Designed miniproteins, single chains, continued (3). Designs and how they scored, part 63

Each design is a single chain, and the fold is of that chain. pLDDT is the mean over its residues in the fold that is shown.

## One batch from the design tools (miniprotein)

Design m10308
Fold by ESMFold2-Fast:
Structure m10308 (fold): chain A 86 residues (1-86)
Amino acid sequence: EAERIPPLKEKLLSKDSEVVFEAAKELAKMGTEAARQALLEAIPKLVEEHDIEHVVGVLVAVREYGDEELVEELKKIVLETYAKKA
């Protein structure tokens, strides 16, 4: 489990939106605190370094494969990060 998180965190920062979606899906399906933290930590980096399409892909994957509470936490971080950048 723990060994799966670092490769998925790296894939979350891929320039390929499909790779980002699949990584977010796998983390959402794991349902562990480590996977939740990996998703939350990826959002500021995606907002800073990637297109909005990558951020939307993560939110869609978590909505489809994760839980509602995690979706709301990710939305909050997305909004806060964009507010600080703009």
Scores: mean pLDDT 78

Design m10309
Fold by ESMFold2-Fast:
Structure m10309 (fold): chain A 86 residues (1-86)
Amino acid sequence: MKVTITFSGLGTENLIAYSLQAIGLELEGYDVNISMDGDKLTISITGANDELVEAYKELALELKEDGYDVTISEDGDEVIITAKKE
């Protein structure tokens, strides 16, 4: 399964925190792609298990409670999450 999450409007500390979290997953053996453009961060994880997918869905719900506009889309074996603030 593949999970892709895109953050927009992150403060610098959150941008660093989520980037380090993604690097941690890469070190654990996941196929991770990280793309940064200003305050926009996109993380794609290939080979995600159900537990990791659910963890990112829960993160998206927490971001929604924190005032982000969150969209979750599912298509077969891919989950696409977008979280935007500002």
Scores: mean pLDDT 79

Design m10310
Fold by ESMFold2-Fast:
Formats: structure tokens, sequence, C-alpha cells
Structure m10310 (fold): chain A 100 residues (1-100)
């Protein structure tokens, strides 16, 4: 957990309470995942709102690629505001508590 926690602490650079594609890609790269800036830009192109923030569905796919299996309960808690976007505070809590 310490490795994941430190990587996450390095990524939060804008402090807006939302998680961007770029922040999550940097987190994945710190964990050894090969994610390019071009891939992030491509994902941002498919963002319906053009705001560059990660949705709960996209974060679920990222965790599955990392070998984690988020539960239905976790998925519901990540969208506490019902806006479809993952909240930074919620993601931080998940990373600190560990994934199953």
Amino acid sequence: MEKIRKAWEEVDTDGDGLVSFRELAEFRRLLGEDISDEEIELWETFDEDGDGYMTVAEFKKMLEELGAKPSEKMLKSWDKDGDGYIDFEELEAVLLDGLS
C-alpha cells in the first residue's frame, strides 16, 4: 500500500477534487503501467463533456487492468454525487484502504 499511496500523493497536482485522465495515467505509470500521453489525449477526445475528468466506468476499467476487481458497492460509493465522475477524495480512500 505504501507504494500506491506515495504514487497517488505525487499525482494530485491541481487540487480540484476531481481526477483527470492525465493524473490517473501518471499514477498508472508510477505503478509500472505503460500509458502514453497520446493515449490520454485520445481518451479525452472521447469525453462527452470535454472536461478531461475520469468517469467511474473508466476508472473501473483501469483497476481491472491493474488486476483489481472493484465490487458493486465500491463502484456506487465512487459516484457519491451521482454525476458519473470519480471524486478525488473517494479514490484516495479506496487506495488507502486497499482493493479487492
Scores: mean pLDDT 59

Design m10311
Fold by ESMFold2-Fast:
Structure m10311 (fold): chain A 95 residues (1-95)
Amino acid sequence: SSRLERQIALLERRLAEQPDDARLWTVLGQLYYELGKYEEAVKYAEKALALDPDNFGAWVILAKAYKKLGEDEKAKEYLEKALALNPDSFVARKL
């Protein structure tokens, strides 16, 4: 999607200025996941978690990206971490 590509470009420019913002890395991971680039989604979610290990969104991205990559055991481990942070999450329970 042209919209996703423009959002990614804008966000990458913002991250050049604010590389320590875990939320921006999480959003970048989500956009790459939506684009079907699951390996890149994993890389950016891992950057977010290096900055903030309690980042629920980043654990969700790791779980769903690894599921798409066929890494079911890793997907389950990361889903369990996400659910530990927010057990009532509708999003995590849908994974």
Scores: mean pLDDT 86

Design m10312
Fold by ESMFold2-Fast:
Structure m10312 (fold): chain A 73 residues (1-73)
Amino acid sequence: IADVSKPVTPEEIVAGAEEVVADLRAGRLTPQEAYIKLVALRILAAYAELQGNDVTEAREAIDRAEKEIDRLA
């Protein structure tokens, strides 16, 4: 978020969403912290899409993570 010097790939966004779910399930993140991370990932996905990347898998991963946060909250 603060560092925009490196481009983010859709694959990195997918990995980030999966990491949020894994960390939430392991108790390393609160539901509130997980939500904040998903908001950041949605912003990154929007920027990746503006750069011409296919973000379909990234969006699906984020949506899946959001559903898990809602279920575990």
Scores: mean pLDDT 79

Design m10313
Fold by ESMFold2-Fast:
Structure m10313 (fold): chain A 79 residues (1-79)
Amino acid sequence: DAEVAALLAELARLDAEIQAALDAGDYERAARLLEEGARVLRELADALADRDPELAELLRQQAEGLLALAEELRKKAAE
């Protein structure tokens, strides 16, 4: 599945970029990358919803977790 493969590759890229941003103390960039990761997780969940609804729900929960972390990092960056 080309769509699923592309989304997984994007998640791997984002994971590396998030880690680099956090290592640099760039919380605003890390928050933006986490928000992008949440979007990709939701797209992946939608692509898998009919084939694997349990995995799709776990991916949606992970996306919510990334958005919550992004909000906390944005608050930290503003302080």
Scores: mean pLDDT 87

Design m10314
Fold by ESMFold2-Fast:
Structure m10314 (fold): chain A 55 residues (1-55)
Amino acid sequence: SDFDKRVEEIEKKLSKLPLDEVQELLAEAVEEIYKKGLTGGEADEFMVDYLEKKL
């Protein structure tokens, strides 16, 4: 699916970053998801959109 391809592209970009930078990006995205009360597929879509914007 298009979503799976977007995830693969993000994973490739994240693999090029230092682990601490990856952890900071993920923590930031998770905090925003939590603040917005997103769950399930909405949280997954937000995570992908957020990481695409930052990468």
Scores: mean pLDDT 84

Design m10315
Fold by ESMFold2-Fast:
Structure m10315 (fold): chain A 67 residues (1-67)
Amino acid sequence: SREERGLEAGRRRAELIREGLSPAEAARRTEEELGLRPSEERRELLREIAEKLREIGDEFEAELLAK
């Protein structure tokens, strides 16, 4: 789950900080080691939603300007 991944990331980050890394460096290394990235499916879905919203907005503005 996202909660479990968050706890794992937090634990690893704390470990790296104890080893002398800065919080920013520890966060970067934790994300790199655990592969914490938005899923490809999630990114595709968000891109599609953004495209649809832009298309709807453009059509709505065109209708308003036509009046």
Scores: mean pLDDT 68

Design m10316
Fold by ESMFold2-Fast:
Structure m10316 (fold): chain A 96 residues (1-96)
Amino acid sequence: SLPLRVVAVIRDAAGAELARLERDVASLEEYAAFVAEVLARATAALRATGQPVTVEITEIDADGRVFRRVVARASLDAEGRPVFDVTEEAEPGEAA
């Protein structure tokens, strides 16, 4: 549940950090705005380099616990449009 602290890291194909964005979000509208900013930064990196990038998003709850983590690979299609494929997703409460 909200509020969440959201941390996004954009990495190149070698795993080097290209950008890091952090925001405290208290609403779905703030969350959507943050995700849009992250996607815009990833798209700019793709267009500047022509190389795939990885986007890692970590959502942290009010107790400092990881609520959700998502990893997506971003690339440009033949028309130069960004394509985001979710490669990893983890949520708290996965059964052992």
Scores: mean pLDDT 80

Design m10317
Fold by ESMFold2-Fast:
Structure m10317 (fold): chain A 74 residues (1-74)
Amino acid sequence: SEIDEVIEEIRKLAEELKKKYNLTPEQQAQFDAFLEQLIKIAKSDVEEGKPKDEVLETLKRALEHIANYLKKKE
């Protein structure tokens, strides 16, 4: 399904970002909490008929901002 494809790509991007930003285990746990919230939003957006590419681009930007925020956090 489109929802399953979006979730798979989001989870793959999340793993790439964890490596790119070299997140600690504590930061990874916080990142995963945000990821689960974003997955809920993505499911809703795909169910509403938003284009897959638009949803993925929005989520990629959100995840990159979150990873950067967590890495800069005290």
Scores: mean pLDDT 82

Design m10318
Fold by ESMFold2-Fast:
Structure m10318 (fold): chain A 64 residues (1-64)
Amino acid sequence: MEEELEREITVALARMYRALGRLLLEKRKDVEAAKEMLEKALRLAREAGDEELAEEIEKELEKL
């Protein structure tokens, strides 16, 4: 039960960091800050075992 909740929280955090990275890139044009947020999102997605989310974030990082 706790492991499931922890995984859900980790995925939510990964999605939040991904969204923040996108906002920094789109609104502030801050590539360095966007990259840092996306790298954090990728680490969290991998920790949660969300392979689909991790692959999407990796592709976004490859474009920076």
Scores: mean pLDDT 83

Design m10319
Fold by ESMFold2-Fast:
Structure m10319 (fold): chain A 75 residues (1-75)
Amino acid sequence: MRVVLRPVGISREEAAELVRKALEEAGYTDATVRVEGDHIVVDVPGADPQKVGEVIGRLLAEHPELELVSAGFAP
C-alpha cells in the first residue's frame, strides 16, 4: 500500500519521523517512509490496506499538520 502525505507548518523530516513512529508502533517495521519533493511517500508492502488506513487515519486525526494527498495499493 502507498500513502502520500503533505506536511503543513512542519518540516518534511519531522513529518516523516511522525509517520515512521506511528507505523512502527502498529507493527509495520518493514514500512518505507521517504521524502519526495514536498510530500511524504509511505510504502507498506504486503500489508492489509484497511489496517494501514486505520493507523494513518488516527495519525491524521492527532496531527492536523499532516494532510492526506492519496492512498492506494502499491504494485
Scores: mean pLDDT 79

Design m10320
Fold by ESMFold2-Fast:
Structure m10320 (fold): chain A 83 residues (1-83)
Amino acid sequence: SPEAIKEELLAELEEIFRKTKEEVEKSSPEEGLEIIREAGREIDRLLAERFPQLTPEQQAEVVAHVEKIEEELRKIVKELLEE
């Protein structure tokens, strides 16, 4: 169902974000930047696969969630570039 796909997508996005943050904390700044780039590619792949299967309202919810994750990752990138 679209609802199940949305729930799985949101859970996967949260897991990618959690794992990315944990790996970046243990990495060098250069390694951290590559980890974040890889996370971005993984998010793009998930969205390309599952996003078209959602209703417009569910798509809006997912977009809002992705935008929040991207904002937080951008802040981490900024911190890494200052090291």
Scores: mean pLDDT 85

Design m10321
Fold by ESMFold2-Fast:
Structure m10321 (fold): chain A 69 residues (1-69)
Amino acid sequence: NAAKQAELRAKAEEYRDMADSFEKGLKAARIGHLADGTQAHADTVVSNIQKLADEYRAKADAYEAEAAA
């Protein structure tokens, strides 16, 4: 029981860390050179990274909920 819950929480933390990394990358990209000269390309990249961040956050929440059950 405890070992399984610890494993699920570890996975939740992994996915949260990845989501946080994507969101930090998004912020850095927006204030950096990604928006310079090719706005349409920058917008596409930003949108794709945001979708990944949202997806990984959802996975983290799912693992957390399973660990809490």
Scores: mean pLDDT 74

Design m10322
Fold by ESMFold2-Fast:
Structure m10322 (fold): chain A 52 residues (1-52)
Amino acid sequence: SMKEEEELRKRLEEAIKKSMNPLFQDSLRAQLEGKVDELIEEYRKKAEELKK
């Protein structure tokens, strides 16, 4: 389910946020939102490829 991927994305951002300076929080999240989305989709494609 894509819902779980969305939740994992949120948790990942939270973990990164805790490791990073809060000043970069908003900018970092905006950038990571795009990168995380790409990464998750790449993982999905790879998982489907391996499944077949």
Scores: mean pLDDT 66

Design m10323
Fold by ESMFold2-Fast:
Structure m10323 (fold): chain A 80 residues (1-80)
Amino acid sequence: MEAAELAREGGRLAIRESEDPTKGAAAAISASGAEFSASLGRYKEAATDARSGAEAARDGGAERGAELLEEAARLAEEKA
């Protein structure tokens, strides 16, 4: 699924590229929630978690992860 795949990749990049381990971990937890919710067709929850993950990733300096999580949220919103 598109949203789930983008959430998974966004979370991976957030962990790899965050300068703040706490922000990277928060982004990865939210991204995992978004991936799981999207895989179950719970797109409203997936969008909320993906947006939270994007904010944490951006706060941590993981811009590429944040961009993928923002796209995951947008696709989940379109399906909700």
Scores: mean pLDDT 85

Design m10324
Fold by ESMFold2-Fast:
Structure m10324 (fold): chain A 64 residues (1-64)
Amino acid sequence: SAMEERQRLNELGIEEARKAVDSVPENEEAKKLLEKAEEDPENAAKYIEQAMRLAREYEEKIAA
């Protein structure tokens, strides 16, 4: 069903975001967004995208 597909996509997105956030453990804001994604399945996609973006931007800044 569409609901099951949404849940599966959220699960995959959270897993990917967790990997990104774990690569920059000092970024508390990204961790907090990941927690919100896990707590709010209806808005999970939004929080996943924000967490991944913040983690990526932080990693790029410290690597540059």
Scores: mean pLDDT 76

Design m10325
Fold by ESMFold2-Fast:
Structure m10325 (fold): chain A 82 residues (1-82)
Amino acid sequence: SVRDSLTRLATAIVNGDQKQKDQSRQDLVNTLKSSGFSDDDAQSLGDNAVFNIETAVKQGITDPQKIVDSIPKIAKENAKKN
């Protein structure tokens, strides 16, 4: 599921594991493509997920499930700043 892929990605980012981050991002992209997204849209959404998760970690959120639950709020705040 998308939530499971986001949770794995959040865990990799929290742990600073670059190899697991790259793998988990690709797994998220593949999950999105299986859900009907184009490759370009899935790649863009994957990059946005990484950026929003890294924002959550910088704000002090370290629980991967809480990071995933915070993504909609962080995405809104990041959109306002861009």
Scores: mean pLDDT 82

Design m10326
Fold by ESMFold2-Fast:
Structure m10326 (fold): chain A 69 residues (1-69)
Amino acid sequence: SLWEEALSLVEGGRFIPDEELEKILEKVLELARKAGDEQLVKIAERGLANPEEARETLDDIGTYLLTRS
């Protein structure tokens, strides 16, 4: 599923430098838009708008994806 692909990107992002997290957030945003998940789109867009919070935003996305029903 698109959400499983997004979760894999977030988990992979745990092991990359902060300066490369923007590219992971961009990919998550693309998947969120394809899935029509407006809440995930907003979280990813917020992370891209605030690069200093990119790591925190990836953690938030991971939590969001794990709590989806």
Scores: mean pLDDT 81

Design m10327
Fold by ESMFold2-Fast:
Structure m10327 (fold): chain A 69 residues (1-69)
Amino acid sequence: MSEAERLVLEGEILRGLGLMAAALGMYELAVEQLERAIELFRKAKEEYPEAEKALKEAEELLREARERL
């Protein structure tokens, strides 16, 4: 597994945790998890272009979570 692939997997886990937090109404935790996922996807897309879609999806989820704070 390359470092970029590892960053994508870690980002996907954090995105999933952010979605679960938002579903539970824990929007501050959701924002924190999604911001961390976005940082990982931004780093990963330098070497793994497929991370761009995941990044866009995470940014949209972050926007929604912030609207509900």
Scores: mean pLDDT 84

Design m10328
Fold by ESMFold2-Fast:
Structure m10328 (fold): chain A 118 residues (1-118)
Amino acid sequence: MTREELEELKKKALSDDEKVREEAVKKLIELLKDEDPLIRAEAAYYLGELGLERAPEAVEPLIEALKDEDTIVRVAAARALGLLGDPRAIEPLEEVANDESADKDVREAAREALERIR
């Protein structure tokens, strides 16, 4: 997946056609499990930018991405959950923010997301 393909998916996710939007959001959610951690991180970021109104189904997949093997993806997932503002993310983000074994940038992103949701 290229960055250009991700930008096209974002445009489709903003479409006035409900079916086109649904298919684009579904594909962005599938990209949270892509082999490339940079693609997973960009997919998380785009889902956050779409917001809760356009991508409510992204909340649970992004909560799962908080446990991704790559720090960049975990940071992107935390930030995306903060942008979505859904209270379902509060407990998962508190677990990450209080995990002293987690990377500092991930803990900071989780704390900032919590401040945005609350």
Scores: mean pLDDT 83

Design m10329
Fold by ESMFold2-Fast:
Structure m10329 (fold): chain A 62 residues (1-62)
Amino acid sequence: MIDMEEVAVALARMVAAIARLLEDPEEAIRLLEEEARRLRERGFDRAAAVLEEEVRRLRERA
């Protein structure tokens, strides 16, 4: 049986990849931080960590 957290991690990686295509990095950061918070509230800590790492990378480039 597929663990829902593994599915959430895969989707988080896709969202992070799509966010890199946004022209406004500040908007991308805001959306990723909001989604990471929602994932943590639902207990998907590993998926949230994927988005938080992408936010860290985007901020280092801004």
Scores: mean pLDDT 77

Design m10330
Fold by ESMFold2-Fast:
Structure m10330 (fold): chain A 55 residues (1-55)
Amino acid sequence: SATLLAAEAEIRREAERLGVRLSDEEARALAQKVLTLPNEQRRAFLREELLRRSE
């Protein structure tokens, strides 16, 4: 869906900004998870999750 593709693109941009490597499967799984959350929680959740994955 367009919504899922947009979420994946945003996740990839944030991952790149934070120096986090994501596979296509990981980006899609994160996008699906983020879209299940209330709008107010999505950005904070994504940031926290990507920081956990930063090496």
Scores: mean pLDDT 82

Design m10332
Fold by ESMFold2-Fast:
Structure m10332 (fold): chain A 60 residues (1-60)
Amino acid sequence: KVTEIMRKRALEEKGKRVVTNSKEEAKKALLEWLEEFLELGKLAGDERAKEVVEEVKAEL
């Protein structure tokens, strides 16, 4: 459930970054955020965090 909320937030952040920043900078910032999200998911014991990160990265 936390993973679902964070996934939606990650996709929203991606949209904002692509519109506001250069494409390369937006991708770099999103990748950095995804790494932190994955770490938070592991700390929370959420196995789906890796799945969500992989899904979002596939859209980059």
Scores: mean pLDDT 66

Design m10333
Fold by ESMFold2-Fast:
Structure m10333 (fold): chain A 73 residues (1-73)
Amino acid sequence: AEEADREATREAARQVADVAEGLSKIHPEAKKLAERLREAAQDPSRWYQAADTIAEAGEELRRLVEKARADAA
């Protein structure tokens, strides 16, 4: 059960990081977010703290994605 939760969190972090990395080509500020999320996904010892960081960063990133999508379109 916990392993599945950990894997889901890692997958979510990966997806969010991928989106942030794509965004960093348009907004350099998104690069910092991508790096932060990538580090959280790559560090299995920090998965517990990564969940909180992902939730907070996800909300900020969602706004950036919506803005970047309008800017790129």
Scores: mean pLDDT 66

Design m10334
Fold by ESMFold2-Fast:
Structure m10334 (fold): chain A 68 residues (1-68)
Amino acid sequence: SMGREFIEAARHQIKLAREYIKKGNLDEAKVKLEEAERMARQSEALGDTEGARKVLEEVRKLREEIEK
């Protein structure tokens, strides 16, 4: 499923964002979170609303973490 592929890609971008956060590279982490959000929105448009919701929630929490 193409929607599943976008969710898998979004999950990978979140993994990279977490690695950048650990290194203190917050600007790079923000870019990866934006990429994850874009991919989740594409998956949502293709009908995977549940997978997209979970990814978007994780992106929101990580953005809150780096804004502290």
Scores: mean pLDDT 85

Design m10335
Fold by ESMFold2-Fast:
Structure m10335 (fold): chain A 60 residues (1-60)
Amino acid sequence: DLQKKIDELRKKGDWEGVLKLLSKVDPDLAEKIKKLEEEYKKNLNIDPEKAQQIRQQLIE
C-alpha cells in the first residue's frame, strides 16, 4: 500500500523517500511537501515553535 509506505517514511522523517514516491504518482503534492520541508528548515533557527507546528503538519 503506497499510503502506508508514505506514512512510514513520514514518521521516520525521510522526506527524500516521501518525495521520491509522491513524484511518481502526484508531483503537485510532492512540490507542496517540499515547500513545507523548506519552511520547516528555515524556521528551525528563527522560530523553533513554528518549525514544530510545520513538522506536525508533515507527519499528520
Scores: mean pLDDT 74

Design m10336
Fold by ESMFold2-Fast:
Structure m10336 (fold): chain A 54 residues (1-54)
Amino acid sequence: SRGEEYLRLAEERLREGDVEGAQRYATEAIREGLGDDPRLRRLVREIAERLQRQ
């Protein structure tokens, strides 16, 4: 699905160290209905932790 594609892109960006890009794609995945997806919830938490460290 489109949400699953955004989730994959968010995971890829986070692996590359692009935390802001990962956040943008994660937001799109939530918009497409994946807000309760366990993989997305874990990813969002990791993004938040990295953004806080900046």
Scores: mean pLDDT 85

Design m10337
Fold by ESMFold2-Fast:
Structure m10337 (fold): chain A 79 residues (1-79)
Amino acid sequence: AEEARARARAAAEEARRARAEAEAARAAGAPGTVVAGAEIRAVGAGVEGKLAGERAAALGDEEGAAAGREGARAGGLTG
């Protein structure tokens, strides 16, 4: 439970940072490849967070599940 929660939290933080980088790059007029790279990182971190959160939920860890949902949202997986 603790490992899954820690992974979900770390992935959520990474997804948020990558999403912020993508938005900052877009606002700064960076090349589309730079923006796309940051978006891909955000999606990847979101997927990791979602999987870790699902595992935490299976173990009854509501906090880990919430962190996983946060990562998925930051990664753009929930639309």
Scores: mean pLDDT 78

Design m10338
Fold by ESMFold2-Fast:
Structure m10338 (fold): chain A 111 residues (1-111)
Amino acid sequence: APPPSPALEKAAVHFARAVRALLNGDTEAAIKHAYEAGKALKEVLTPEEARDWAVRMAAAAYQTLLDAGYPEEKAREFAVKLARAMLKGAGIDVPEEEVRQRVDEEIERLR
């Protein structure tokens, strides 16, 4: 893969902070960091590419939360919340049901 752009690296850093906030029990901070990740994605990606990145990051967060001992249902709930916050930060309005379905499809792809 080509080296990430500075904006993509910034998005990854904000997303890592979001996951860390969740692991520390701070859901509000996690949503804020995911939103900032989405803003960084908007700088360099098309809306479709930003959706794909948000879904992939959320699916990776789901696995991280499972590895940390979260129940599947709770890990999926948080993954969807993070994806929705990133999409909102990127200025993309997507119905929750569509975000949930795309995250579930990406989780299954990674199995």
Scores: mean pLDDT 85

Design m10339
Fold by ESMFold2-Fast:
Structure m10339 (fold): chain A 62 residues (1-62)
Amino acid sequence: SKELEEAIAKGDQALAEGNYREALYWYGKAVEIAIETGDLELVQEVARRAGEAYRKWKAAEA
């Protein structure tokens, strides 16, 4: 859906800018939508992106 595409795009932009909390917020929204549509491959892909954002956030705080 358009909402899903926008949520992923906003998450990716926030991640690129180092805004990890904002990236995780948008990826969280994208996961909710992907689960609702039953797209398991997309759920896994968004979860992977969220995991990358989380790891980068923790590395930046160390």
Scores: mean pLDDT 84

Design m10340
Fold by ESMFold2-Fast:
Structure m10340 (fold): chain A 59 residues (1-59)
Amino acid sequence: SSIEETIEKGKKIALEDLEKEIAEMKAKGHSIDEEEEKKEIEEEMKKAKELLENNEEPA
């Protein structure tokens, strides 16, 4: 319903997809920095949310 709800759902889906990708890559012998990948997604979502909230913050 809200923008925040949409962002949280998007973040959850992105993280779940990322974890599946990481599992597939590891099964194929790739070395992946899971924490860094997850942190990047979370930061992207937080920045998007802050931009929307900042637009409503006077001063």
Scores: mean pLDDT 73

Design m10341
Fold by ESMFold2-Fast:
Structure m10341 (fold): chain A 56 residues (1-56)
Amino acid sequence: SEAEEERLLAEEAELDAEAQKYLDAGQRIPEELLERMLEVAVRHLELAVERVLAKR
């Protein structure tokens, strides 16, 4: 749904901002944060595939 896509994009932006804070501080990005970023990316890809299959 549109609302789900919007939520995923917002979450991705929040995670990117959080990761950037670690990089700016010269710190390694925590593994938990990297895993969350991967989860969001996979879900976003799934929605894109569903859209193609539904001819949406």
Scores: mean pLDDT 80

Design m10342
Fold by ESMFold2-Fast:
Structure m10342 (fold): chain A 87 residues (1-87)
Amino acid sequence: MASVVVTARARPGQVDEATAVAREVAAELRARGLQAGVAADAAAQTVSLGITAETEERALEAARWAAERLAAHPAVESVEIRAAADE
C-alpha cells in the first residue's frame, strides 16, 4: 500500500470552494476504486487530498490527475504532491 497527499493552497477567501472541488475529485477517485479523503485547514487556507493505492506508481498517477484537476480551478492558487509510506 502507498499513500500520496495532494495539497491545494486556496486563493484568499476561497478555501470552501477549493474544498468542494477537492471533494468532487475524491468522489471521482473513489468511483474508480481508489481510497481518497479530503481535509480542509481554514486557518492555513489549504485543502489536502489523501490518496491510497496498492502501489506508489498507481498512487502517484492518481495524485497527478487530481493535482491537474485542482490546479485548473480558479479557487486554487497552487498544488503540491507529497508521497508518503503507508504502514
Scores: mean pLDDT 81

Design m10343
Fold by ESMFold2-Fast:
Structure m10343 (fold): chain A 74 residues (1-74)
Amino acid sequence: EEILKKAEELLKEAREAFKRVPEEDVLKAIGLLLDAIGEYLEIKEAVKKGKLEEAEKRLERLEEILAELKKLAE
C-alpha cells in the first residue's frame, strides 16, 4: 500500500528530525510530532475504509508538518 508506506516513511523522518531540534524549540517540536502522529493515524483509518482521496489529503498535511519540524531541526 503506497500511501500507507509513504506515511510510515514520513513519520520516521519526523521522529529523526525531532532528535535534532534545539532545546528552546522542544515544546513546539512536541506539538508538531503529535500532529504528525494524528495525521498518520487518520491516514491508516482512511486507507482501511478505502477513502483514498482523504488519505492523500492527509498525507499532504503530514508532509507540511514534517517540513515545519525539519525547519526547527536546522
Scores: mean pLDDT 83

Design m10344
Fold by ESMFold2-Fast:
Structure m10344 (fold): chain A 62 residues (1-62)
Amino acid sequence: SAEEARKAAEEMAKKFIETAKKLGKDAKVEVTVEGDTVILKYTVDGQEGTVSLSAADLLASL
């Protein structure tokens, strides 16, 4: 479900932020769910990026 995909994406975002902190970097992640797609918009030390994942692939990776 979209709710399960959002929770999975939020968990991935937490891991990403913690990894960045261990490397001494400031990180932010914004999670958006659009139908069957989960979009992670991130910022690390002022560098912005976007990752798009299918909800099914995200749930299968957990």
Scores: mean pLDDT 77

Design m10345
Fold by ESMFold2-Fast:
Structure m10345 (fold): chain A 71 residues (1-71)
Amino acid sequence: SHHHQLALHNLEVALESLKAGDVAAALSAIREALKHAPELAPLLEEARRRLQQGDVEGAIALLEEAIAKLK
């Protein structure tokens, strides 16, 4: 679906932003992905929590899991 594709795109943007050290851009992309795939809320809220704790690697793993669920 269009929403599924938009969620995937934003999750990939979030992942690349974290790899580049841009947490603010990643949080913005996660928020946008949630609008298009609200069923991923438990996973994406956990990723957000990990970022608040400085656990970038944990957040990346959760974003990769979210991407896998949409493929």
Scores: mean pLDDT 87

